# Designed miniproteins, single chains, continued (5), part 63

Each design is a single chain, and the fold is of that chain. pLDDT is the mean over its residues in the fold that is shown.

## One batch from the design tools (miniprotein)

Design m18312
Fold by ESMFold2-Fast:
Structure m18312 (fold): chain A 102 residues (1-102)
Amino acid sequence: SVEEKIQEILEKAKKLAEEYRSKGDNLKADYVIAKGLIEVVILYADELARQGNLEAEVIRAFAIMIEYLLDKMIEAGKLTEEDVKSIIDVVNRLIEELKRLR
């Protein structure tokens, strides 16, 4: 099920983040959490969009753009902990919005 896939994504992200935190890499820990949450939004939005939900299609497109920006910022060495926290907050709001569309 989609719920089982979501749980697997979140558990993998949590374990990887804990590994980075244990090494003192808080930025990379938060980055992998953000990536996992974005993957959850894309997966959930894709399921709802397949059922004809146009709002879910918009949310999916937005999540893909956020992922692209996040990846470019980390590649450029410009990603800050404040940036990642803001992205996590936005992505969590998108997850809550998708739950309301079900």
Scores: mean pLDDT 88

Design m18313
Fold by ESMFold2-Fast:
Structure m18313 (fold): chain A 60 residues (1-60)
Amino acid sequence: SVDKANELIDQAYEYLEKGDFEGALEHAKKAASLLPDPRQAKALVDRIEKLVEEKKKKLE
């Protein structure tokens, strides 16, 4: 359901903030699997992947 997808999206951002990039991507992919529109699903995963890449660059 979309409601469960939104909860997983919130969790993905929480993991991202904590520096748990694997947890962030895992939850983003789970959320994407629950979205009815494949374009929205792809956009979500792409967005989280870009944020992970940006945060990793700042930690190096």
Scores: mean pLDDT 81

Design m18314
Fold by ESMFold2-Fast:
Structure m18314 (fold): chain A 64 residues (1-64)
Amino acid sequence: MEELERGRRALEEGDYEGAVAHFGRALRRDPRNAEAWELLGEALERLGRTDDAQAAYDLSERLR
């Protein structure tokens, strides 16, 4: 998924808002992608959106 790779690059570069947007688009195409939920959680944690990050991590765990 191209959006997943773009999200990973944004996360590596410290563009956490961009990473959230890219992972969000990846999840709209494949909402069962556990890795995308986990990476979304990491980006949300970096933004201080702790409750949203926890929800994303919980979804990732439930899908594994």
Scores: mean pLDDT 84

Design m18315
Fold by ESMFold2-Fast:
Structure m18315 (fold): chain A 79 residues (1-79)
Amino acid sequence: MREREREIGLALAEHLERLAEELAEEDPELAEALRRAAEVLRRKAEDPDLELSEEEREELRRAEALLREHYAEEVEAAR
């Protein structure tokens, strides 16, 4: 099961890094949050025994919230 957990973690981290690169020009704060979340996921994938701390889980949730807000604002700005 370690290999599956690692694969999922690496795939998610790669996905977030890609999004961060695309959004870096539009929203550098969001891009930083996404990169930070990607680092957390990547470290977890490398060390499956590593339990995410409450702070690390909060960082992941904040990245999600910022992403959601960014898309909502982008829709509003396009009006």
Scores: mean pLDDT 73

Design m18316
Fold by ESMFold2-Fast:
Structure m18316 (fold): chain A 56 residues (1-56)
Amino acid sequence: MVLDGRRVLELLGKGLSQKEIAEELGVSQNTVSNMITGLMQHLGVRSREELVRAGS
């Protein structure tokens, strides 16, 4: 669901790893990776590290 992407951003801001986010959402790490990529596109950031800073 669309709210999963926002939840991924929230969990990244809390300092959770991709693996921990996958466990929290009940999805695969690959799904989390795809959501992170989508969030980077949505927020106009160019890397995962920039996404964490922008989301924090």
Scores: mean pLDDT 74

Design m18317
Fold by ESMFold2-Fast:
Structure m18317 (fold): chain A 98 residues (1-98)
Amino acid sequence: SMVELLEELIDGLQAIVDDLEAGKLSVDEAIDRALALLREAAARTTDPSVRRMLERTIRNLEEIRDDESLSDKEKANRVKMEIGSLITSLSTIILLLK
């Protein structure tokens, strides 16, 4: 089910944000874990609009990771904003599938 896939992804992404905020993950570890979850979800989804959304977030997280001008704190804040925005969008899609 697409709903089950998106709910699993939301839970995984929220756990990464929570662990990053708690200092249990470095910013690089949080980005790597988020990229792994997003790539798996993109491979499993049959919806091209959902896949495009996930691929956009993957690109944005890779750009944050590779931006040598950003401090770890600035990277962490941008990662949280990107993941939070995606969670909101995915939650809206789940509501529309009712």
Scores: mean pLDDT 91

Design m18318
Fold by ESMFold2-Fast:
Structure m18318 (fold): chain A 67 residues (1-67)
Amino acid sequence: SHMEERQAAVREMADTLIEVGDKLEKLFEALKNGDYETAKKILKEMNPDASDEEIEKQLERLKEIFS
């Protein structure tokens, strides 16, 4: 049934949003604590299509904002 499929999809979406929110919180915590290795890893996990150079540039910009 489409209703059962929709309910399952909504549940999966909610779980995904919670996971994304958790990763974002961990990213901000890592940046605040100066844990740039963890921050870079989280950025790469959130942006798998981005190059390592793009991730490094994003990290440097975030370091300036949270310094």
Scores: mean pLDDT 78

Design m18319
Fold by ESMFold2-Fast:
Structure m18319 (fold): chain A 90 residues (1-90)
Amino acid sequence: VIEKIEELREKSSDPFVQEELDRVLEIVKEAERALKEGDYEKAVELYRKAAEILQNLSELLRMWGRDELAEEVREIAEEIEKRAEEIEKK
């Protein structure tokens, strides 16, 4: 997931998109740290927060006519949300 976000950041070239992706990277890294520490509740909360930011970014990109980038962002959001659901189920 982290690697996919980093690849998208390189592809975007848009400072706003790069900044939003950097913010998501920070949150996902914090979620991975929480998961390693056994704080599943915090990990789920952080993953869902990251997915929400990406979902909002995808919608914004779609409005800007950047459909391909919007779809890649949406796919990552769905992967993160699925990961959160799997952790919540234990």
Scores: mean pLDDT 82

Design m18320
Fold by ESMFold2-Fast:
Structure m18320 (fold): chain A 67 residues (1-67)
Amino acid sequence: SLLLAPLEVFEDGSVLLAVITQEGELQGELLVYNEEKRRAVLTRHTPGEPVVEEFDSGQAALDALEE
């Protein structure tokens, strides 16, 4: 299972979360935008270059992380 840890809360209410393993290894970052924008961006730390995926909501991004 993956854990989410808050890295930063922005003035507009957006939140940046670290995606970490149970062992504490950093796998990527999840940016959940405020209610006005209702969007989330997942950046996966892959060998070579980061993979960036956009979702319609924070819930959709969390559902993708459950796989």
Scores: mean pLDDT 76

Design m18321
Fold by ESMFold2-Fast:
Order: sequence, then C-alpha cells, then structure tokens
Structure m18321 (fold): chain A 77 residues (1-77)
Amino acid sequence: SVYEPLIKEIEELYKKGLEALKEGNPEEAKKLLEEAKKLGELLLQQLEGLNRPEAEPLIERVKELLKKIEEELEKLE
C-alpha cells in the first residue's frame, strides 16, 4: 500500500515523542507528537476523501494512532 510508509512515519514520530518524554524533554516530545498528529490528520482526511470501503481498515488504524498521540499530548498540558 502507498499509505503504509506514511503510517510508519507517523508511528516513528510517535515513538520518538515517547522517547523524548523518557529522556526528560517534554518540549521535544510535544513537537514530535504535534508533528505526528498533523501528518495523521492529513492522512485521515485523504483516506476519508477516497470514500471507499477498502480504505476503512486503514482509516481505523490511523484513528487509533491519532487517539494515542492525543492522549500523550493531553498529559503534557
């Protein structure tokens, strides 16, 4: 899938954000998590815009990833 590399990029940004939190750098973590959120929202908009049933598993995967990102961002407030 053309979308798999994009999903992996979002996952990598999420993981880097968590690593920054572990290293005691909440400012870097927030930056990485906000970047992951932006990419995830853009990808979600693109997938939903396809209006195809075949995209639903990818849409669910991206929504779940965005939920995890948003939960971590809420903890940083």
Scores: mean pLDDT 85

Design m18322
Fold by ESMFold2-Fast:
Structure m18322 (fold): chain A 106 residues (1-106)
Amino acid sequence: DDIQKKLGISVTQEEVNTAVSKLKKLDEENKIKVLATIASYLENLNLVTLSDEDKAIVNKYQVTAYELVQKTGLTIPELQALTVYVAETMVQENKTLYDLLELINE
């Protein structure tokens, strides 16, 4: 996977599915914080370009990786799996952060 190679992360589809399942069980604010923080990280790596709408979400909701772990109970490997999921959805499927928030709430 070119995305995993660019991120330096190696995860299985089962690990991604488990992390996404845990993300879906979070409250709405913590879901947004996870996705906004990951999207910000990916923009800093020049892997994604955020719209003005996505940037507004990121600016309001992004937190440190440490704060995500403390607020959500997600592990660092689970955040890495979610980073792959977000990167694949935004880069390969040409989805916005807004689209991704809708997908997670389905």
Scores: mean pLDDT 86

Design m18323
Fold by ESMFold2-Fast:
Structure m18323 (fold): chain A 110 residues (1-110)
Amino acid sequence: SAADVARALLAEVAEAGARLLALAETMPPEVASLVYALVGELGARQSEIADALAAGDIAAVIATVRATIEFLERFLAEHGDRLSPEARAVVEALREKLRAALRELERLAA
């Protein structure tokens, strides 16, 4: 169901955030600050998805997932070269998971 896809996605966003925080501990302070800002934004997006899901508003879930993909694409374009290879891989993997979830949510909403 769309709700199952959204719940799985919330878990994936949380896992990516936790991994990024652990990786940030080994980074230079300037790069760690970028990762902390990214994790904060992901937490805000996760809350928006959770609230939309609780309201049964799948259209709002889809809109937030799409906006999150666009945010990650801009983040990678602006800051991707400054990240460690491991941190960059986490962000790129999350972007692909969001893209896959978006396609499935749009299929289920049709």
Scores: mean pLDDT 90

Design m18325
Fold by ESMFold2-Fast:
Structure m18325 (fold): chain A 87 residues (1-87)
Amino acid sequence: DAAREERDALAAEMIRAARAGDLARAEELARRMAALAAERHGLSPEEEAAMLRRLIAQARRIAADAAGDEAAKAAAEAEIAALEAAM
């Protein structure tokens, strides 16, 4: 499935960018992933925005973990938990 392969490739690239501390690149890739999901699954603009917020929070968590920034990691984990609780 080309759509699944494209999604998995974007996810892998986002994780690599986040681990490298390139949050601007990770956010760009997160936006592409959310847009791709919205196109393929018929997400509303609100659902696309919610997915984007979760992906950006995950990227921040990965970047903080890679940098050894425990406070930033905890903040990102709290944001992810709050976003998941709102679903």
Scores: mean pLDDT 83

Design m18326
Fold by ESMFold2-Fast:
Order: C-alpha cells, then structure tokens, then sequence
Structure m18326 (fold): chain A 95 residues (1-95)
C-alpha cells in the first residue's frame, strides 16, 4: 500500500519542521565562519528534498495522494530549495 493522504501530509509537515530547524542551524554556521560545513550540510538537505520530491511525484502518478497534498508538497520543497540556495550563496561569499 502506498502512502495514505494523511501519512503524506504528516511526512510533509515533519520534513518542513526538520528542514526549518536545520536551515536555522546552517545560518548560525555561516555566521560563525564555518562556511564549508554550511555548504556541505545545505547540499545534503537539498539532495534529501529532491529525493522526497521524486517520491511524491511517483505517489501522485498512482493517485493515492490528493492533488491538494501534492501541491502543498511541491510548495514546501520549492521554499526549502530556495532558502538552501540562498544559504549556499551567502556561505560562498565567506570562503
């Protein structure tokens, strides 16, 4: 059985919370002059976001997850990717 809509929504919310906490930690690393570590960790989180995006697109193809939940997942992934790219650019300036 693929993800239920409720399980998918919970996974998106859990990922959002974890990613937002990690983003705040990454900003702190940049401020502390640990730019290389910030880039490495941001890149790993970006990779995780891409893998989850692919997984949700596959779930959407089978119709087990609602269109509203798929749209929310895409919005969350887009927001996280944007913030991570901004952190990477800022960290690169401090190298």
Amino acid sequence: MFLTDEEARQLIEDFRKWAEEEIENLKKLVDEGKAKEAIQRATRLLMAAHLLRVAFEVEAMFGYVSPETVAEARRVFDEIEKKLNEIIKEAQKKL
Scores: mean pLDDT 83

Design m18327
Fold by ESMFold2-Fast:
Structure m18327 (fold): chain A 58 residues (1-58)
Amino acid sequence: SEKEEAVRKLYSAVFEGEPLSERILRFVQGMLRREAGIEVSDEELRRILEEAEREQRA
């Protein structure tokens, strides 16, 4: 949940209204690793970001 919250906050703060893309996914993954020391798998990250994007479009 801490990882999920960090992903959602970063996505909303930096990419609000942007369609999910591979560039956004890689950026979020790299930022979390560098700044927060959080490791998130590609599959886990994709699931969280897809859910966040869906919620923003609703």
Scores: mean pLDDT 73

Design m18328
Fold by ESMFold2-Fast:
Structure m18328 (fold): chain A 63 residues (1-63)
Amino acid sequence: KYIEKGKELLAEGKPEEAAEYYEKEIKKDPNNAEAWFGLASALAAAGKHAEAVVYGKKALELQ
C-alpha cells in the first residue's frame, strides 16, 4: 500500500518521493491519520518545516 512505500522511501532518504505516496493515500482516504502524519514527516525531512507542522496537526485531529 502507499503508506508502506512512503515509509520505505523515507528510509532510503527520498522524502520528496515519499510525500507523493502519502499524498496518494490521502486522496484515496482523507481520514487516514497515518497518511497525514507520514506526509508531515516527509515534508520535515525535505526541509518544509512550516508545512510539516500544519499536516502534523491535521493527523492529530484525525486520530
Scores: mean pLDDT 83

Design m18329
Fold by ESMFold2-Fast:
Structure m18329 (fold): chain A 90 residues (1-90)
Amino acid sequence: LEEEIKKLEEEVKNAKTKEEKAQALLRLAEVYLDAGEYEKAIEYAKKALELEPDNKGTQTTAYAIISQAYEKLGEFEKAEEYRKKALELY
């Protein structure tokens, strides 16, 4: 876990493009989500959205992570908000 996080942090720092950086941030968010670190999962997914606000792929993945994390935190209204945002992309 710590080694995986360290590797992803290096990918964020060394990313040449906003797309590469956003992808590394989303992978980091997924790792935190799987580890039960829901607030960090939301934080990193939102950072990816800030870098790629109009990228449908980034939006879809980030909204899914944020929705799942809020549901785990018991923030059901916020979870539903992000689930709806993901559906509106299609």
Scores: mean pLDDT 84

Design m18330
Fold by ESMFold2-Fast:
Structure m18330 (fold): chain A 88 residues (1-88)
Amino acid sequence: MEKADPVELARIVAETLDRVGRRASLARIAEAAGLSPAEVTRQLREARMTPFVVQAALRLLRDELDEASLLLMERRLAEMLGMRSAKL
């Protein structure tokens, strides 16, 4: 079973943040990860986030996003992890 790479997680996070227009959340992600907002923005643009930035982003998105936006993010993560095709 293929595990999601931090690069793929970074792409989903960047897409979700862009979609919801939550640019202020980037500053909070940077603070939680111990980085500058410019550094987090660079990592998201290049889809090369560290695991700490990915974890901080997911935690903040759960806290800051409404239920509909959370469902969109979870759907995208499920697609990437192949969980949508589980027959059990």
Scores: mean pLDDT 58

Design m18331
Fold by ESMFold2-Fast:
Structure m18331 (fold): chain A 55 residues (1-55)
Amino acid sequence: LAEVARRASEEGRRLIAEHGTLDADGNLTLSPEARKRLKELGDELIDAVEAERAA
């Protein structure tokens, strides 16, 4: 579980760093592709947590 969470966090952070754009107001904007991938990573984390809780 912890290893899955760490990998997902690292990949999520990388996606934000590579696909995030700072607006003139300093707001971070993500591309639609990066947003979809972050959602997938979140779903994988939820599934891993549920599986660990069941075990």
Scores: mean pLDDT 72

Design m18332
Fold by ESMFold2-Fast:
Structure m18332 (fold): chain A 103 residues (1-103)
Amino acid sequence: SPDLEEAERLLEEAVRLHNEIGEKYSEIEADPSVPEEVREKVRELYRRATALLDEMLAIYQEFLDKELTPEQRKELLARMRALVAELRSILEQIDKIYEEYKK
């Protein structure tokens, strides 16, 4: 199904974004030169990113387990795209912090 293939691509994108967020989060968390307030902010962003990935996985599971109508597939794909956009926003926020403190 083209819709299932699109859901797979969106999930793969979300996994890539979450992995990059996690790598930068780990480096910031390990750096004693980063202020605790900044680490707390990055920790909150990482928790949000993980929740978004969990929702992506749940939607992808619906594509696998359910006979979805075309309208249901369209709505779920729109939700997945919104979740990926939010993950990109989180990465952009963490990237700005990373560039400031890690050079």
Scores: mean pLDDT 90

Design m18333
Fold by ESMFold2-Fast:
Structure m18333 (fold): chain A 80 residues (1-80)
Amino acid sequence: IPIPVLEIDPSASIEELLQAFVATWQQALAAITDPAYRARLRQLLGDTLDELAAARTKEEAIEVLRRGSQEMQRLLQEAS
């Protein structure tokens, strides 16, 4: 079953959006058995969290989470 794309609600708090992103990431990690893609997913989470910590506005934080979600979807498609 393909992991659903994370829906970014701009009215939600950054904490709520981050929780949704991490939950989607955990589902993606559980769906992938290839150790190389699992390692790339772990790196993606780390990179996304680092970029999120550097974000100065809610708009920047939403953009970081959108990019992370797009890359996560790409990795899921490649691993499937």
Scores: mean pLDDT 78

Design m18334
Fold by ESMFold2-Fast:
Structure m18334 (fold): chain A 96 residues (1-96)
Amino acid sequence: MTEEELEKLFAEAERKIEEKINTDPALRARLAELDAEAAEAAAAGAGRETVLELLGRALAALLGVDRVARTEEELLALYGELLGEEVARRMAEVLA
């Protein structure tokens, strides 16, 4: 995969996320709370495990589900539900 193909993939993902956030004020507020938690965790020197948990919580909020991904595999599954299986598959290929 080229860098340009990867940028296009993420741009499409951002577009879908932005559309969802723009139509749901409650989701926007929840994501702002999670962003604040991420900033506090970063300031405290939080490790990879905490970052993964915060990403999983943000993705769960975007999907409107109460389950949280705690592994990269579970996180990719939630990305597939949010953005489509094709996007999740391409992300998994890049990470492999």
Scores: mean pLDDT 70

Design m18335
Fold by ESMFold2-Fast:
Structure m18335 (fold): chain A 94 residues (1-94)
Amino acid sequence: SVEDFREEAVKLLEEAREKILELLPDDEGLAELFDRLIARVRAARTIEEIVEEVEKALAYMHVLAGQHPEVAEELLAIAEELRERIEELRKRAL
């Protein structure tokens, strides 16, 4: 269901947020940005809207990796894991 997909997508984003904040503890505003991204996923009405909001989070993680070359590999690994897990959830929801 859309509700089950939303719940799992939020859970995966919250897990990614925690990992990213551990890598970048000094980046003020990062937690608030991810909280806003998660809130948009929670407000999404369709699977396509949820995927769109997750794609925005993934795009931001790629920008963040470019800004922090010292942890870029770890950030990109978190982004790839999130992308793959969302794709698997999407396949099961279709």
Scores: mean pLDDT 85

Design m18337
Fold by ESMFold2-Fast:
Structure m18337 (fold): chain A 74 residues (1-74)
Amino acid sequence: MSKEAARLATSGGFLLIAGETDVALGDLETARRSYEAAIELLEEAIKLAPEEERPEIERQLERARAALARVEAA
């Protein structure tokens, strides 16, 4: 993986966790923004990642998308 792809994936994963924490605190607006940012970073990471690392990034991306949809439905 390029250093940029690794950094984007790490940052996206961190924002996904941050969004989950915001949901637990009842701050759905902050959670929404965290999930939107996580999706953006993970989509960029998957474009740059080698084939072998894409499944893990895709799994995190699907988790972020599902979490965002749930927050938007609340």
Scores: mean pLDDT 83

Design m18339
Fold by ESMFold2-Fast:
Structure m18339 (fold): chain A 59 residues (1-59)
Amino acid sequence: MSEEERKKLEEEAKKLGREGARLAHQGLTDNDQALLDQGIALGQKAKELGEKYGIEALS
């Protein structure tokens, strides 16, 4: 894997983690279960990318 490819995957994982946290927070604030579930799913996807490619993802 090139350093450029690694940086793109790292940015994607961080973006997914941040978006997941944002949606989960909004879901809790609005009592919107679907939005909360969506946020959790994005956070899980960020962790999967981190594990698969050995990059640091947002916890």
Scores: mean pLDDT 74

Design m18340
Fold by ESMFold2-Fast:
Structure m18340 (fold): chain A 82 residues (1-82)
Amino acid sequence: SREADGVREYLLGAGVSEEKADEVGEKVRNGTLTEEEALEYGKLAAEAIAKRLGLKPTEEGLEEGAKGFAEKLLELQKEAAK
């Protein structure tokens, strides 16, 4: 679906590996991504962004970034289910 492809591109743009981006895309397509998994992948994306920008992330910054990415992934999963 376009939403699953969008998730893959979004995570690749953040600097997440192709393997992990593909895993999340499949979960979104199948409607199986949980809130807990979304937070885990969101943290990975937040860490990848910080590394790409040469920033040393704070624990608070990673937590907030992870929540933001998780919300976006779950939103795209809901759209894929429509």
Scores: mean pLDDT 79

Design m18342
Fold by ESMFold2-Fast:
Structure m18342 (fold): chain A 68 residues (1-68)
Amino acid sequence: MEELIKEAEELTKKANEHDAQGRYDEAIELFEKAKELYEKALGKDHPRVKQLEKAIEAARDGKAFADA
């Protein structure tokens, strides 16, 4: 359980770094992987999972806006 959370945290950090650099596709992929790990460890209704769902939405919106 703790190992899954730690891995998800590391993936989230990498995703945030890619997002900050405008690498939205890479950020989305990493956020989705982190979300899967948090869902497995904590359940799909956990605040951490909901936070990642919002981060994925924000990254998708950022990509759409940049491509507009």
Scores: mean pLDDT 80

Design m18343
Fold by ESMFold2-Fast:
Structure m18343 (fold): chain A 56 residues (1-56)
Amino acid sequence: SALEEQLAAETDPERVRALLRELAARDPSRAYQLGVRLAVTRPELNAAIEAAMPRA
């Protein structure tokens, strides 16, 4: 919950990447869901989101 709250408020792409990576380590399904939503609502973060959650 705290990680998701921080992600929603964060504007720095590097911090978004770090927070998404941390969330993905704990809950990959939730991280994927939030990553997709962020990519749609904030396309400027797409590169950071892809870096945090590379295709396996």
Scores: mean pLDDT 76

Design m18344
Fold by ESMFold2-Fast:
Structure m18344 (fold): chain A 66 residues (1-66)
Amino acid sequence: MRAEPSPEELLERVAENARADTPQNLRIAQKYVELLKTKYGLSDEEIRARLLELGVPEEAVDRVLA
């Protein structure tokens, strides 16, 4: 069966890309956020809370969720 990454793995990938603070990494982070919303049904609020718990700065979270 096809192995899909867990929502936790996707959230960690978003956090890593958000911390890198480049336009390319921001775009990659936004793609993972779309997957979290569409496949796993996470809200913007839930994603924001989880990224903040992972130590992502608020400004970077705001850019990713824009």
Scores: mean pLDDT 78

Design m18345
Fold by ESMFold2-Fast:
Structure m18345 (fold): chain A 62 residues (1-62)
Amino acid sequence: KPVLAEAVEDFEAKSPLELSLKKGDIVEVLEYVGPHWAVVKNLKTGEVGFVPTSVLKPLSEE
């Protein structure tokens, strides 16, 4: 099952590897990269990139 998270605040990408998010965007977490970063797919745009884990709220999955 996909691991979903919600962006709790806007995030602006600082490099080409990072993904910009808007507060309320739902993302699929593809992998965690250390304690501070995650590779996610934005379900609204289909874009993939690194975001800080601090801007994500995990959603429960069944």
Scores: mean pLDDT 80

Design m18346
Fold by ESMFold2-Fast:
Structure m18346 (fold): chain A 64 residues (1-64)
Amino acid sequence: ADEEAYIKAKIAGAEAGLAKAKAAGDEKLAAALEKGVEALKKAKTKEEVENAIYEATKAGLEAR
């Protein structure tokens, strides 16, 4: 229950960040965040969510 709520919150935050990046015209950041959202949707545990966030953050920083 708690992990499911946590995962949902992280997905919502990532989708909001993706929408903001697309609105700003930051195509590289938007592509990195889109991959992150896809990975988060596949996550089943808190550890998988943390790994997905780490990879998405790394990709986003490399794009900027």
Scores: mean pLDDT 74

